# Designed miniproteins, single chains, continued (5), part 14

Each design is a single chain, and the fold is of that chain. pLDDT is the mean over its residues in the fold that is shown.

## One batch from the design tools (miniprotein)

Design m16486
Fold by ESMFold2-Fast:
Structure m16486 (fold): chain A 60 residues (1-60)
Amino acid sequence: MEEKLINASRAARLALEKAKELGLSDYQRLVAANTGFEAGRQGLTPEEAADVGVEKAKEL
């Protein structure tokens, strides 16, 4: 449980950083971070989870 939370937090941070580099809006950055957190919590690697978060944010 705790290890998955650490993984999720890293995924959220990485998603936020990638969204910032892409020039996404503040709202899209928030969506990327939240989606990345949940994907990381479900067991995706931080990189995979961050990519899922960014793709979700790009749909907005």
Scores: mean pLDDT 82

Design m16487
Fold by ESMFold2-Fast:
Structure m16487 (fold): chain A 67 residues (1-67)
Amino acid sequence: LVKVKEIAEKVVEELRKRGLYETADKLEELAKENPDASVFEVLEKLKELVSEEDFKLAAKIANEIIL
């Protein structure tokens, strides 16, 4: 079973592979600061810190990993 932390780490890795280094770094920091939060809760926090375009891509990647 993939844990929330492992999902967040995979999303960060995929964002870095796609060249979204700033968004990946912010997501990684949010996950570290919110260890008890769900991956979706961390993504909602990310939405306030990055562009709508970058957020939509991060959310799409997370959904692909969770499936």
Scores: mean pLDDT 76

Design m16488
Fold by ESMFold2-Fast:
Formats: structure tokens, C-alpha cells, sequence
Structure m16488 (fold): chain A 62 residues (1-62)
């Protein structure tokens, strides 16, 4: 479902940012930038085969 995919996509973005060396505080700051977060989610969704609807769900949950 788009909801389950959106939850997974949001978690995968957080996991990627942690793997890149960002702290939890830095991740929160990045995710507060809605335009940047959308771009990162769209890139990750394209790589992983998630839909545009999953991106919108992930953005609402982040």
C-alpha cells in the first residue's frame, strides 16, 4: 500500500542520512527543509521503485 511504502521510504531516508554520518539533530534539521526532503525522497523512490504517492505519504509522515 502507499501508506506502507511511504513509511518504508521515510525510514530508508533516515537510515541513509545516518549512514552518511548525520546525527539525529542534523537529520531533523534536514527533514525540516520540505523542498530538500522532497528531492531526497524522490531520488530514493526512483532508485528503490516506489511510487509518487509513496513520496507524498513519506513527506507527510516526516
Amino acid sequence: SDLEDGVALGQELRDRLRAEGYSEEEIRAILADREKTRALLEELAKERGYSDAAVEVALQLL
Scores: mean pLDDT 86

Design m16489
Fold by ESMFold2-Fast:
Structure m16489 (fold): chain A 94 residues (1-94)
Amino acid sequence: SVEEAIKLLEEGLKMEDVNERIQKLEEASTLIPDPEIRAAVRSLALLLKKITDPEVQKEIIKDVLEALRLPNPSDRLKKIQEAIKKAVEAIKKQ
């Protein structure tokens, strides 16, 4: 469920280890029932592995949390796509 995915992401944000944080995001993606949103979150997890700034990584994970808290799937997907664009731009600036 989306609610269980949110809980895993909140736990991930408390992790100091970057790999454990990304693993929580990957686990959260498996609980998302919408396949398009699931794929988008999975793609974002792969992009986060390339981000060197841990604060930028945490901010992007917070953006995913905010997206999953939105009441409808289309708004969730749109906000996750915005998070993906933010991740790509962060990698590009490195």
Scores: mean pLDDT 82

Design m16490
Fold by ESMFold2-Fast:
Structure m16490 (fold): chain A 90 residues (1-90)
Amino acid sequence: SKDEIMEKIKEIMKEIKKIGEKIQEIYNSNPDNKELEKIVLEVAKIYREMVELYHKSFTASEEELKEILEKLEEYKKKIEELLKKAEELA
């Protein structure tokens, strides 16, 4: 149902935010690291796209909601890779 997909969307957005917060904590501990600064900017772009997809979800069909969920899963994988890079740079 649409409600079940919306709950999955909310959950994956929470997971993305938690990973982004970990990246921010690494940057805050290493504030003059230019490579970490680039990672933080990439996380900010993911957050923008995530918020735009979430807003689209309120008027989306069930098929469109499934596509939104798939895009959010791709952003989750990307932010997990960014966290791994941030940990290697710290």
Scores: mean pLDDT 88

Design m16491
Fold by ESMFold2-Fast:
Structure m16491 (fold): chain A 64 residues (1-64)
Amino acid sequence: SVEEVREKALELARELTRQGKSIDEIVQEVARLAAEAGLTPEEIQSLIDEARKVAEKVREELAA
């Protein structure tokens, strides 16, 4: 389901952020996962936007 793909992609974004990956690398991996799962371009863009926010929040927590 789209929801399962979303959960998997956001967890991937958190893990890659913890590993010190760049936002560009995180976006590329999330976009790849979503495209392979058959999401529409609009759904992929929405998921990328969510993944960026998750990565920023994880970076903020790591910097504290």
Scores: mean pLDDT 84

Design m16492
Fold by ESMFold2-Fast:
Structure m16492 (fold): chain A 59 residues (1-59)
Amino acid sequence: MKKLEELKKRFEEARQKVIDKLRNYIKEHKDDPATVERYLRILAILEGKPVEEVRKELE
């Protein structure tokens, strides 16, 4: 079980890094609304939040 728990933890860490990168990418590319909207939807799915909530956090 320890090996599976370590793998799950590493996966969760990798997922959080992706979330952080997406948030930074959206912040850097606010002038491209199509790209922002696409990444907001992906971020909402990854965080388990509605798109409207994620959008408010980045405004």
Scores: mean pLDDT 76

Design m16493
Fold by ESMFold2-Fast:
Structure m16493 (fold): chain A 73 residues (1-73)
Amino acid sequence: MEKLRKARDDVIKVLEESGVTDEQLALLEMALAIGIAHNDLKGAFDLVIRLAKQLGLPEETIKKIEEIRKKYL
């Protein structure tokens, strides 16, 4: 439980620091919440990374999310 919350918080912080819009942040946070609700942290990260790429987020932002994924998986 705490590990899932910490992973989510770390990803949200990276997204906020990357200057994403409030709408993009809400969509990505919803994707994380869905994965976490199913106790599927790997699926949550996979979905967020796919959506970030579709939204055209910078490669550096995607890289930071992948680093967080490696830290918690």
Scores: mean pLDDT 79

Design m16494
Fold by ESMFold2-Fast:
Structure m16494 (fold): chain A 66 residues (1-66)
Amino acid sequence: DAARLLELASEQKDEAARDAYLRAALAGGPEEKLRELREEHIERGDFEGAALLEEVIATTEHKKAP
């Protein structure tokens, strides 16, 4: 949900993390983009950011399942 991603971006204190979440929200949140951001955060060792993105992805995918 784009609205949730925007709220998530506003909560970020780290500028880089905030920018990443904001871009995902503005893009409309295709799951591929969200997964890419999650992988980037994991590679950086930012498990907090990765966990937040993972929760958004999981929630969206669960709702989307027919």
Scores: mean pLDDT 63

Design m16495
Fold by ESMFold2-Fast:
Structure m16495 (fold): chain A 68 residues (1-68)
Amino acid sequence: HDELARFTRLLKEVAGARLSQQELIRLVNKLANTEDFEEGVEEVLKELIEKGIITEEQAEEIRERLLS
């Protein structure tokens, strides 16, 4: 729904070229199949931080903008 679309847009904006289209599709599909949207968002952000695709500061930016 709207939240998934907003999160997808935020991931593209914040991660930029560091996040491939294929990886973005995989993460969006993972989140779409997660029972708890907020928990799924945190799992995706944690994975991106672990892989060095985004920083903790960028993850906070995504959280703030998603909730606004």
Scores: mean pLDDT 81

Design m16496
Fold by ESMFold2-Fast:
Structure m16496 (fold): chain A 70 residues (1-70)
Amino acid sequence: SSKELAEKSLELGKEYFAQGKYAEAIYYYDQAIASDPNYAEAWENKAKAYEKMGKYEEAKKDYERAKELK
């Protein structure tokens, strides 16, 4: 299902994030969002990865999107 695919993609993204691989984490967070665009946690985790990369404008947009979905 799209929900199961979104959850698995989020889990994989979190694993890359834990390794400091923020670009790879974002790739998998984008897969989670593609599977479920209303998945607030995927938007939040993508924002955190952008913050770690110093991409504060991208992080702000993704945090605002996550907030709208809650």
Scores: mean pLDDT 90

Design m16497
Fold by ESMFold2-Fast:
Structure m16497 (fold): chain A 81 residues (1-81)
Amino acid sequence: MKIGAATVTAEDGKIVEATFPEKLPEKVKRATAILSNGTQKEVEVVEAKNVKTPIGDRTVVKVRAEGLPSGAEVTIIVEAE
């Protein structure tokens, strides 16, 4: 199991893309959003894909931003294997 973290701008009720600084294993098991005030919320993983960039392969995870304040910077933590 590998843990990845990425920062995104939340928009409540929307799907947001978290681009991780590394390639994660293909099976994303869960995602948690951490707000700047320390509040944690489990979020739905809609899609996970690997993208090729000039600086290496990255994983992009799409999560449903349910109950997250629009415009807030949040950290998305994913568990993958």
Scores: mean pLDDT 78

Design m16498
Fold by ESMFold2-Fast:
Structure m16498 (fold): chain A 96 residues (1-96)
Amino acid sequence: GELDLILRAIGLALRAIGLAFDARLLGEEEIEELALELARLVVELIRLGVVTEELLDKISELLVKAEEALREGDWEKAKEYLEEAIKLAREAIEKA
């Protein structure tokens, strides 16, 4: 239902905030900023009522990949995955 999508989106925003905190502890300021931007955009998707299961699945997959890349010390890959997730969220907002 719609409530399930909103709760999933809230969980995704909280995970992005968690990734930002992990990046901050590692001194990776650019990854922190990208993760916080993703969290902000996910909240905006909720506010606009444009959250879809397909969009959440795609952003969630990219966030998992960014989390893995950060753990492996692959900062370039972590940035790429976060930038792709941000692009998807921005495109969804623009179409709202």
Scores: mean pLDDT 90

Design m16499
Fold by ESMFold2-Fast:
Structure m16499 (fold): chain A 105 residues (1-105)
Amino acid sequence: NDKVIDYLNKYTDYRIKALENAPEEFKKEIEEIVKILNDALSTLSDEDAYKLLEEARKKIEELRKKAKSEKAKKALDYLEKAVDYLEQYIEERKKAFAEAKRKRK
């Protein structure tokens, strides 16, 4: 599924850009959010994946309240895009499994 691969690649690209733009004062917090996103990608449970994405979004909003530098704001913008593409990846993966299940019958 080309969409699944495209969204996964965009997630990976924006994750890298977020880490590259992470200022030292937020580097640990941004790395912790990236770990949550990687856990969401790796889970077998759609419910757990969506909970992890919600946790990541909440942590990004908390960091955004502290972000005063352009570098910090840019890192958080990239991180939000990473979350959006990972969510789209999970949705397309879910659709692909449902379609495969339908075609089996």
Scores: mean pLDDT 84

Design m16500
Fold by ESMFold2-Fast:
Structure m16500 (fold): chain A 66 residues (1-66)
Amino acid sequence: SGIDQSIAHLDALAQQFRDTFTDAQKQQLRAQFRQASALSARGEQTTLTKDMMLYAAYEAVQRRAA
């Protein structure tokens, strides 16, 4: 199904994030993503970097697993 394909794609991106970044870099990207999310919640537009999008996939997989 389309949902299963989307889940598999997110899992692949999350794994890429785990393999690419150190724990320190992950914490920096988490902080950057949280700041961008806060701006978006205020109705302000913000640009997500490729690295921030990889973090978003990782975060989504973590929330699903919890």
Scores: mean pLDDT 78

Design m16501
Fold by ESMFold2-Fast:
Structure m16501 (fold): chain A 99 residues (1-99)
Amino acid sequence: SAEIEEEAKSKSVEELAEELKEEINKLPAIDDALAEALIIAAGKLNRDDLKEEIEEALKSADLEAFKKAAFELIDAAVALDDKDTLAKLLRAVRSVLIK
């Protein structure tokens, strides 16, 4: 979307990662749509280990394990300079928090 493109264009990967981690820390529970977005991102980044951790956290409703896996995935995206993935995840988490 144009919003994802604009955020990716105007912010560094580090800035997107910091904002994304702050928003994820606000989550009161695991959101299925955000979990799906993280699973897709983990596959894109070839992090099947993180995909499995996110899926397990979702099955067990383990919010802390979910946040830990999400932060590791964010750090992986930063290491790869993948602004598109960070912007998409930021949009996904913001959509959850508006509920």
Scores: mean pLDDT 81

Design m16502
Fold by ESMFold2-Fast:
Structure m16502 (fold): chain A 73 residues (1-73)
Amino acid sequence: RRELERRAAVLATAAALEAIAEGHPELGLEIVRAAEAGDAERLRRLAEEAERLGMEATAELARETARLLEEIA
């Protein structure tokens, strides 16, 4: 459990840094907030938003974070 939570936090941080680098710091902050709340559904929606914006790396990292949170639940 703690190892999966730690991995989810690392991936959420990576997704946020990618979002900031691509000019969307507010999306990065929302990804971190969703991960902290354990909200896998919101992370999937944020990944869809990132994909619509052409942010493939951010979208992939957000989806993987959601997957890990679903395994913890």
Scores: mean pLDDT 81

Design m16503
Fold by ESMFold2-Fast:
Structure m16503 (fold): chain A 98 residues (1-98)
Amino acid sequence: MPLLEEIKRIAKEVLETDDLEEQKKLLKRMAELIFELDKRTKDDDDPEVREEMAVLVNIAELVMDPNTKLTPETLKAMAKAALEAAERLLELYEKRLE
C-alpha cells in the first residue's frame, strides 16, 4: 500500500523534527494523503479497516481545521496516532494476502 507507507514515513518525520512549521507542513501533506486513501478504501467494509481509517480521517480533519490548537505536543500526538493507525492498517492488508 504505497499511500500507507508514505503516511507512515511522514508521521515518523513529524516525530523526528522539532521545527513547528516543518511539522505543520508534513501533517498537511499527510492529511492530503489520508483523504486520498479514504477515497480509495470507500468500498472496504471490514470493521477493523473502517475503525483505523476513522482515526486517520479524524486526524486529517483536525490538521485542516483552522480552529485546531497546533502546539508541538498536539502535533506529536497526532503524528504518533497516525503512525499507529497506519501500521495497523498495513498489518490488516498484509493478512489479506494470505
Scores: mean pLDDT 84

Design m16504
Fold by ESMFold2-Fast:
Structure m16504 (fold): chain A 80 residues (1-80)
Amino acid sequence: MTEFGTFEKSLVRRYIDGVRLFIQEAQSKPQLSPQEQDDLELLYRDTVRLSDELLGSSDPEMRELGEELRRLADELRRLL
């Protein structure tokens, strides 16, 4: 039977990688376009929401991923 937890954790890790890449690209630019600023605000909101959901999990690994997302949300907020 497909381990739902393993798949979900894989998706969260992919999301984390995407957020890290976005932060790296944003930091490499001298100025963000209005569209990139809007994308940053949306990504920040989604990252905060996902972090809160994972931190409420009974699964320790999901909570660890939630802590990582919280750290990344703080980094996104500093770019706003």
Scores: mean pLDDT 80

Design m16505
Fold by ESMFold2-Fast:
Structure m16505 (fold): chain A 86 residues (1-86)
Amino acid sequence: DLKNLEEGVISGLEAAIELIKQGKYDEAAEKLRILADVLKQNNIDEKVVELVLKAAELAEQGKGEEAIKLVEEAKDLLEEYLQEKA
């Protein structure tokens, strides 16, 4: 069910943003990588996966503001992708 996938991934991305805001960069990066794997397994657009993986890389580097920006871009693209499939 794509709606359950959307709700789970969006909640996970929001949790990663919260971890970044708390300075828990390694935990945020790990969560983002897990979410990217879920997206890959469900054949979601590679652009969304690439944004999530780049956000994880930036989070590991302590670039919290840049990481959050990419997570928000990934959320927007994921919502657009799933709207087209509905």
Scores: mean pLDDT 83

Design m16506
Fold by ESMFold2-Fast:
Structure m16506 (fold): chain A 108 residues (1-108)
Amino acid sequence: MDKEEGEEGGRRAAEGAVSGDREKGVEGGLLAGLGAASEDPEAAANGGAGVGAAGASKAEGAGEGGGLGARLAGESGSPRGKGTGQGVANSKAATEKARKGGKEGGEG
């Protein structure tokens, strides 16, 4: 039985580890005790994870991507900006950086 216990632990940990079985398992134990036969934690984890997790990850990724572009565009507007070849109106960007930055990427 000792070996089987090891396999069960490793097996369920591997399956749950992919989605964070620990959080799902912990909540499952609590919710199941309240009255839900493991159905509640599965539905809640799936719904919450799908909506919350996807939204959070996407929001962070989008913010970081936008931040990089906005920051690079602002710095490129400087006289030392090598990426000025894009013709982003360096002169206007330098003098009107507050105006352009606020509209193009300063807002974030």
Scores: mean pLDDT 39

Design m16507
Fold by ESMFold2-Fast:
Structure m16507 (fold): chain A 79 residues (1-79)
Amino acid sequence: SEADEVVQKAIELAEKAIELAKKAIETGDEELLLEAEEALALAEIELAIARKIGADPELLAEAERLLDEARELIKKAKE
């Protein structure tokens, strides 16, 4: 469904945010941190849309888990 496509996009963006945030922690690269924050923001928008249009609950739960991981890593990168 279109809703499941949107939640998959949220998952992909959250995974990208995680990868970028991990690299930012390792390198101290401020540009990678900015890219991670942008990917997270886009993932949050896509997840909000997916919830409203009735995406698969299991996919929504996975997206939420990945977003929480991305937020934690970005917070750590800012330290």
Scores: mean pLDDT 89

Design m16508
Fold by ESMFold2-Fast:
Structure m16508 (fold): chain A 56 residues (1-56)
Amino acid sequence: SDLILRAAARDLGLSLATVRRMARLLAEGESQREIAERFGLSVGNVSNLARAIAAG
């Protein structure tokens, strides 16, 4: 959902476009560790995003 991705962008200090790209990679089955390394985030931050997307 756009609302969840906008909230994540604000909370992570990233652009909405970047968070949408991360959400696409998660949907494609990329590992949370690989996404974290690629975007300079903690695995915990990526895990929180994945859970937020799954919940809403």
Scores: mean pLDDT 84

Design m16509
Fold by ESMFold2-Fast:
Order: sequence, then structure tokens, then C-alpha cells
Structure m16509 (fold): chain A 61 residues (1-61)
Amino acid sequence: LTPEQAAALLQAQTGLSREQAEEVVRLALAGDDKAAAELLQRKGGLSPEQARSAVAFLRGL
């Protein structure tokens, strides 16, 4: 799974724009789990638990 495919999947599952989803993927791959989770919560409307699960999924790429 490419980072671009992961961003598209996040966009489809959340209210994020494509650019915001790509930023989340970049932050997660850089190891900035906190920033990625915060962006998912603030812009994507995810709960803290949902954001943590999404970041864990991205870290597995």
C-alpha cells in the first residue's frame, strides 16, 4: 500500500480533504503519532480512540 493509497483511504473514511489526509499519512510515517492523531481528531472528526487506531494502521505500512 502506497502513501497515496493510504491518504485516499483516509479521505474516504473521514471528512478530511486530500491534502489533509496526505499530511496525516506523512506525519504518521515520520513517527509523529501525536500530530497525526490530533489532525484526525480536529479536521477528520474522529474520536481519540478512532484516531489512535488509524495512526496504528498507517504505522503498519
Scores: mean pLDDT 80

Design m16510
Fold by ESMFold2-Fast:
Structure m16510 (fold): chain A 78 residues (1-78)
Amino acid sequence: VQMSPEEALKAGEELESQGKYKEAAVAYVKAGRYDLAVKALKKALSTVKDPGKRAAAEQALKAEDPQKAAEGALTWLA
């Protein structure tokens, strides 16, 4: 919860390397790297079991603002 942006970015990269794309996206959001969070969340869609949540997250990721896209998708994937 209490991470510097640099620490959060490093944590996100490490989580993504482990295939933990949702957790990586949360870390990227904390780092202010919404572009990386969106990229990680697109990879996370393939791991979502609930088709309704997957569709809602996919729709959120179509937002032009990366911050809104990442935060919206995380609302459905959390």
Scores: mean pLDDT 80

Design m16511
Fold by ESMFold2-Fast:
Structure m16511 (fold): chain A 93 residues (1-93)
Amino acid sequence: SEELRERGEELIREAREALEKGDVEGAIRLADEVIRIGEQLYRQGDFEGARRLFEEALKVGMEALKKAETKEQILRAIGLILRAIGGLFEIDL
């Protein structure tokens, strides 16, 4: 659980750096990995760690959507946002 939390935080930092550099596709890819780790934390009963990662992935997705320049980037950012919201709803139920 702690190792997964640390990996998730590292990927969040990388995703934010990608956004700062204008790498929208890289940021979406990294945030998708953050969601995957969040789901692993959820399955292990680490709901606090999972919520943290889903919230940060949502923020990355929303910023990526604002910076998206292609239809593919827009759709991928929307997909990321929806997956992050879905994860948050699972925890709150």
Scores: mean pLDDT 88

Design m16512
Fold by ESMFold2-Fast:
Structure m16512 (fold): chain A 92 residues (1-92)
Amino acid sequence: MEEERKRLLEEMIEKAREAKRAAEEGDAEKAREALKKVLELLQSLDGLLPNEFILGALALIIEAATAIDLGDFEEAVRAFERLIELFEEALE
């Protein structure tokens, strides 16, 4: 793997895990902060991953953000789990 691509994916996985933990605790503020960092890291992947991957990640980020805003932390956790799985698959 290219070092930059791997580094960004590993950082996104860690931030997505932080967001998932915050959602499990019902901490909307912490979950939003971690999610924002995932989005910022995803923007740095422009040209390093297929557009389909970027769009898939964005869809899950939107789903998680919407669930947090609605207080649906169970759905937010599921969205973060899918997001983590997507990033882990990209590392393989």
Scores: mean pLDDT 83

Design m16513
Fold by ESMFold2-Fast:
Structure m16513 (fold): chain A 83 residues (1-83)
Amino acid sequence: MEKAIELLEKARELLSKSDSPLAKGAINTVKQAIEYAKKGDFEKAARLAEGVADFLERASTDPVMQEAARLVREAAELLKKES
């Protein structure tokens, strides 16, 4: 669990360095995933994280957003194991 939250926090930090409107939306959803994970709702956290990873992977050619997507994807897989 803590590892998944750490990955989501790191992804949020990377996204905050992007000027893209896509990054702003992704940050908000990543924050929601972190809050659900902290509350123990790992299934909702995993679904939100998967959605963000899918979105960033498809919508972005930016290396920063691709790295954020990778971190969020890893977090989603960890959260799914807890749910």
Scores: mean pLDDT 82

Design m16514
Fold by ESMFold2-Fast:
Structure m16514 (fold): chain A 68 residues (1-68)
Amino acid sequence: MPVRATARVPPAETDAVAAALREALAPAGGGAVGDTAAGRVIAASPDAAALRAALDALGLDYTLEALG
């Protein structure tokens, strides 16, 4: 099931975190975008396990939601 995660990240780090998540999730068909003004990164993947592993590896606090 495709899933989306929202993680709180300091505004200065949003682009770097989003880039790291995009690179980590690319093999699973996932991606990420930074929102510097809101201090958050949004990531999505069809592989929930890959998304969780990437977020956990970066030590991020996140909320997961199913898409659909």
Scores: mean pLDDT 80

Design m16515
Fold by ESMFold2-Fast:
Structure m16515 (fold): chain A 97 residues (1-97)
Amino acid sequence: NAAASIDPAQAVADIRGIVEELKKEKSETKKANLFVAAMILGSLADTPESYLELAKAALVLGDYETAIKYARKAIEHGSPEVQEEARKILEEAEKKL
């Protein structure tokens, strides 16, 4: 489809940058905008690696329900390494609920 030009590796790198920005951001409006940008990038990339980074972003934001949702998506089709990291995020988010 029309999104075939998206580089998944670049999307993952961009989402990681957003995760670091979210850790330092104090404005709730800017946090929301950053997270929406991350979700758009992750959905366009549509890879287990991008969903793993979205789960990390949601966890940093304190959105534990969304972190669980994206961690599960990363587990469904991820490599063993992605599944292991996503499971750690899932367990941490569940402990915070």
Scores: mean pLDDT 84

Design m16516
Fold by ESMFold2-Fast:
Structure m16516 (fold): chain A 66 residues (1-66)
Amino acid sequence: SLEREMEGGVLHLAVAVILETAKRSGEATEEDVRRVERLLEEARRLGDEETARYAEEALEELREML
């Protein structure tokens, strides 16, 4: 559905913005991790496997920068 496609795209973009911001600053915050964890849960609820996988990878990178 259009709503599901739009929601998935927004979640993916949100994860990308958080991750790229942390990578540019060279450090992540606990708030960045919490935000991506919430986005991961939402992606899983929507059945958006692609965004969920991306969020899991982003969490690994963010935790390395804490």
Scores: mean pLDDT 81

Design m16517
Fold by ESMFold2-Fast:
Structure m16517 (fold): chain A 67 residues (1-67)
Amino acid sequence: VEERIKKLEEEIKKDPNNAQAYADLAVAYAEAGRFDEALRWHQKARELDPNHPAVAAADERLAALSP
């Protein structure tokens, strides 16, 4: 999970408008138990492209991981 987070952060540094990377990063943080950060990155993904399939997938995953 930490390795995945690092790669996604590097993708965002190269392309800060990559909604896919922000959505994937939100899922990675949620899977790591860092839910506040997961919600923050999910919000960024929605701000960039609310209709992206990765944003919808992240929303479902975050809901499933929320207590």
Scores: mean pLDDT 79

Design m16518
Fold by ESMFold2-Fast:
Structure m16518 (fold): chain A 74 residues (1-74)
Amino acid sequence: AEYLPDATGIDPISKKPLENPVRLESGHTFSELSLLKHLKTNKVDPISGKPVEKKDIINAGVDEALALMREALS
């Protein structure tokens, strides 16, 4: 099993430790890269299955990532 040195979550898409965490309106947190790739092909939350809007991206730690996610959702 993979051990995390603190309470850092696991990305439910990649099953790896969260990198540049992004949270959706569902309350689930994803790694930026995994979520970006998912939203380019499926504009829905991978856990809830609900459509994702630009406003649903609550915490993107990198401005470039936020811009790319907005482009993927347009």
Scores: mean pLDDT 64

Design m16519
Fold by ESMFold2-Fast:
Structure m16519 (fold): chain A 58 residues (1-58)
Amino acid sequence: MEAARAASEAAAGKRAEDLSDEQIAAIGEALGVSPATVREALRREGQAGLNRLLAEAA
């Protein structure tokens, strides 16, 4: 639950395509996954991919 909230806050106010590498890394660290996993989810499903990662970590 805390990891999902922290990751959501790291992405707050940004569109998937506007997230910086640093924000993607912060989301990955908060969720306990690699930044590459976060980038892949965003690339394939955009916001829906990020939402799935957050739900899975919750």
Scores: mean pLDDT 69

Design m16520
Fold by ESMFold2-Fast:
Structure m16520 (fold): chain A 67 residues (1-67)
Amino acid sequence: PSEEELDREVLEAFALIVAAISINDAKHAKDKQKLLEETKKMLERLREQGVPEDVIAEALADVEKAV
């Protein structure tokens, strides 16, 4: 991968980690469900953009664990 692509993937992975933390810290179950759905949609977009499947799987597991 190019350096630009690696930097982009790192930023996207960081955004997913932040999203997982936000879901875990949410106080209302309603907000947790909404954040989970939004994060899953973001993961679908990242998959389409070529982010490795293992990275997406790890992020999804972290998000689901946070709920």
Scores: mean pLDDT 66

Design m16521
Fold by ESMFold2-Fast:
Structure m16521 (fold): chain A 71 residues (1-71)
Amino acid sequence: MLSDEELERRVRELARETYRRIVEEPEKTGEILQEAAERIRELTGDSRPVSERSERARRAGELFEQELLAA
């Protein structure tokens, strides 16, 4: 399982990569964002209780949105 710190790092990297891809191919923005959402689900998915998974997924989504919009 990823630590919270490692998850945050990977989410920030994913957001920067996603922004770069959108800038390069703005016509594919919807597809690029869908791929990013799938990667976030993979990063936050594990065998832990639903409440813990939901909290991590929420924080990951908020962090991704913040980094993407700040780029």
Scores: mean pLDDT 72

Design m16522
Fold by ESMFold2-Fast:
Structure m16522 (fold): chain A 79 residues (1-79)
Amino acid sequence: GAMADAEAVRILGRLLREARRAAGLSQRELAEKVGLSPATVSRIERGELAPDEELLDRILEAVGMSGEELAAALAAALA
């Protein structure tokens, strides 16, 4: 339902923020790498905006995380 979907988006945002920090990138540096504003990166990391598949792939490449690693982390966080 909508509440479960909202929770998944928040968990995704948190995982992306953690991956960005592990990569040593600021929100500004990530934004520059993926062609976004820092405000948009902040909204994604807070779970206020869900990236589409193409944007998600670009973010994962920029932070050095595979789609399989993200899927495993998301599944673990939702269990």
Scores: mean pLDDT 84

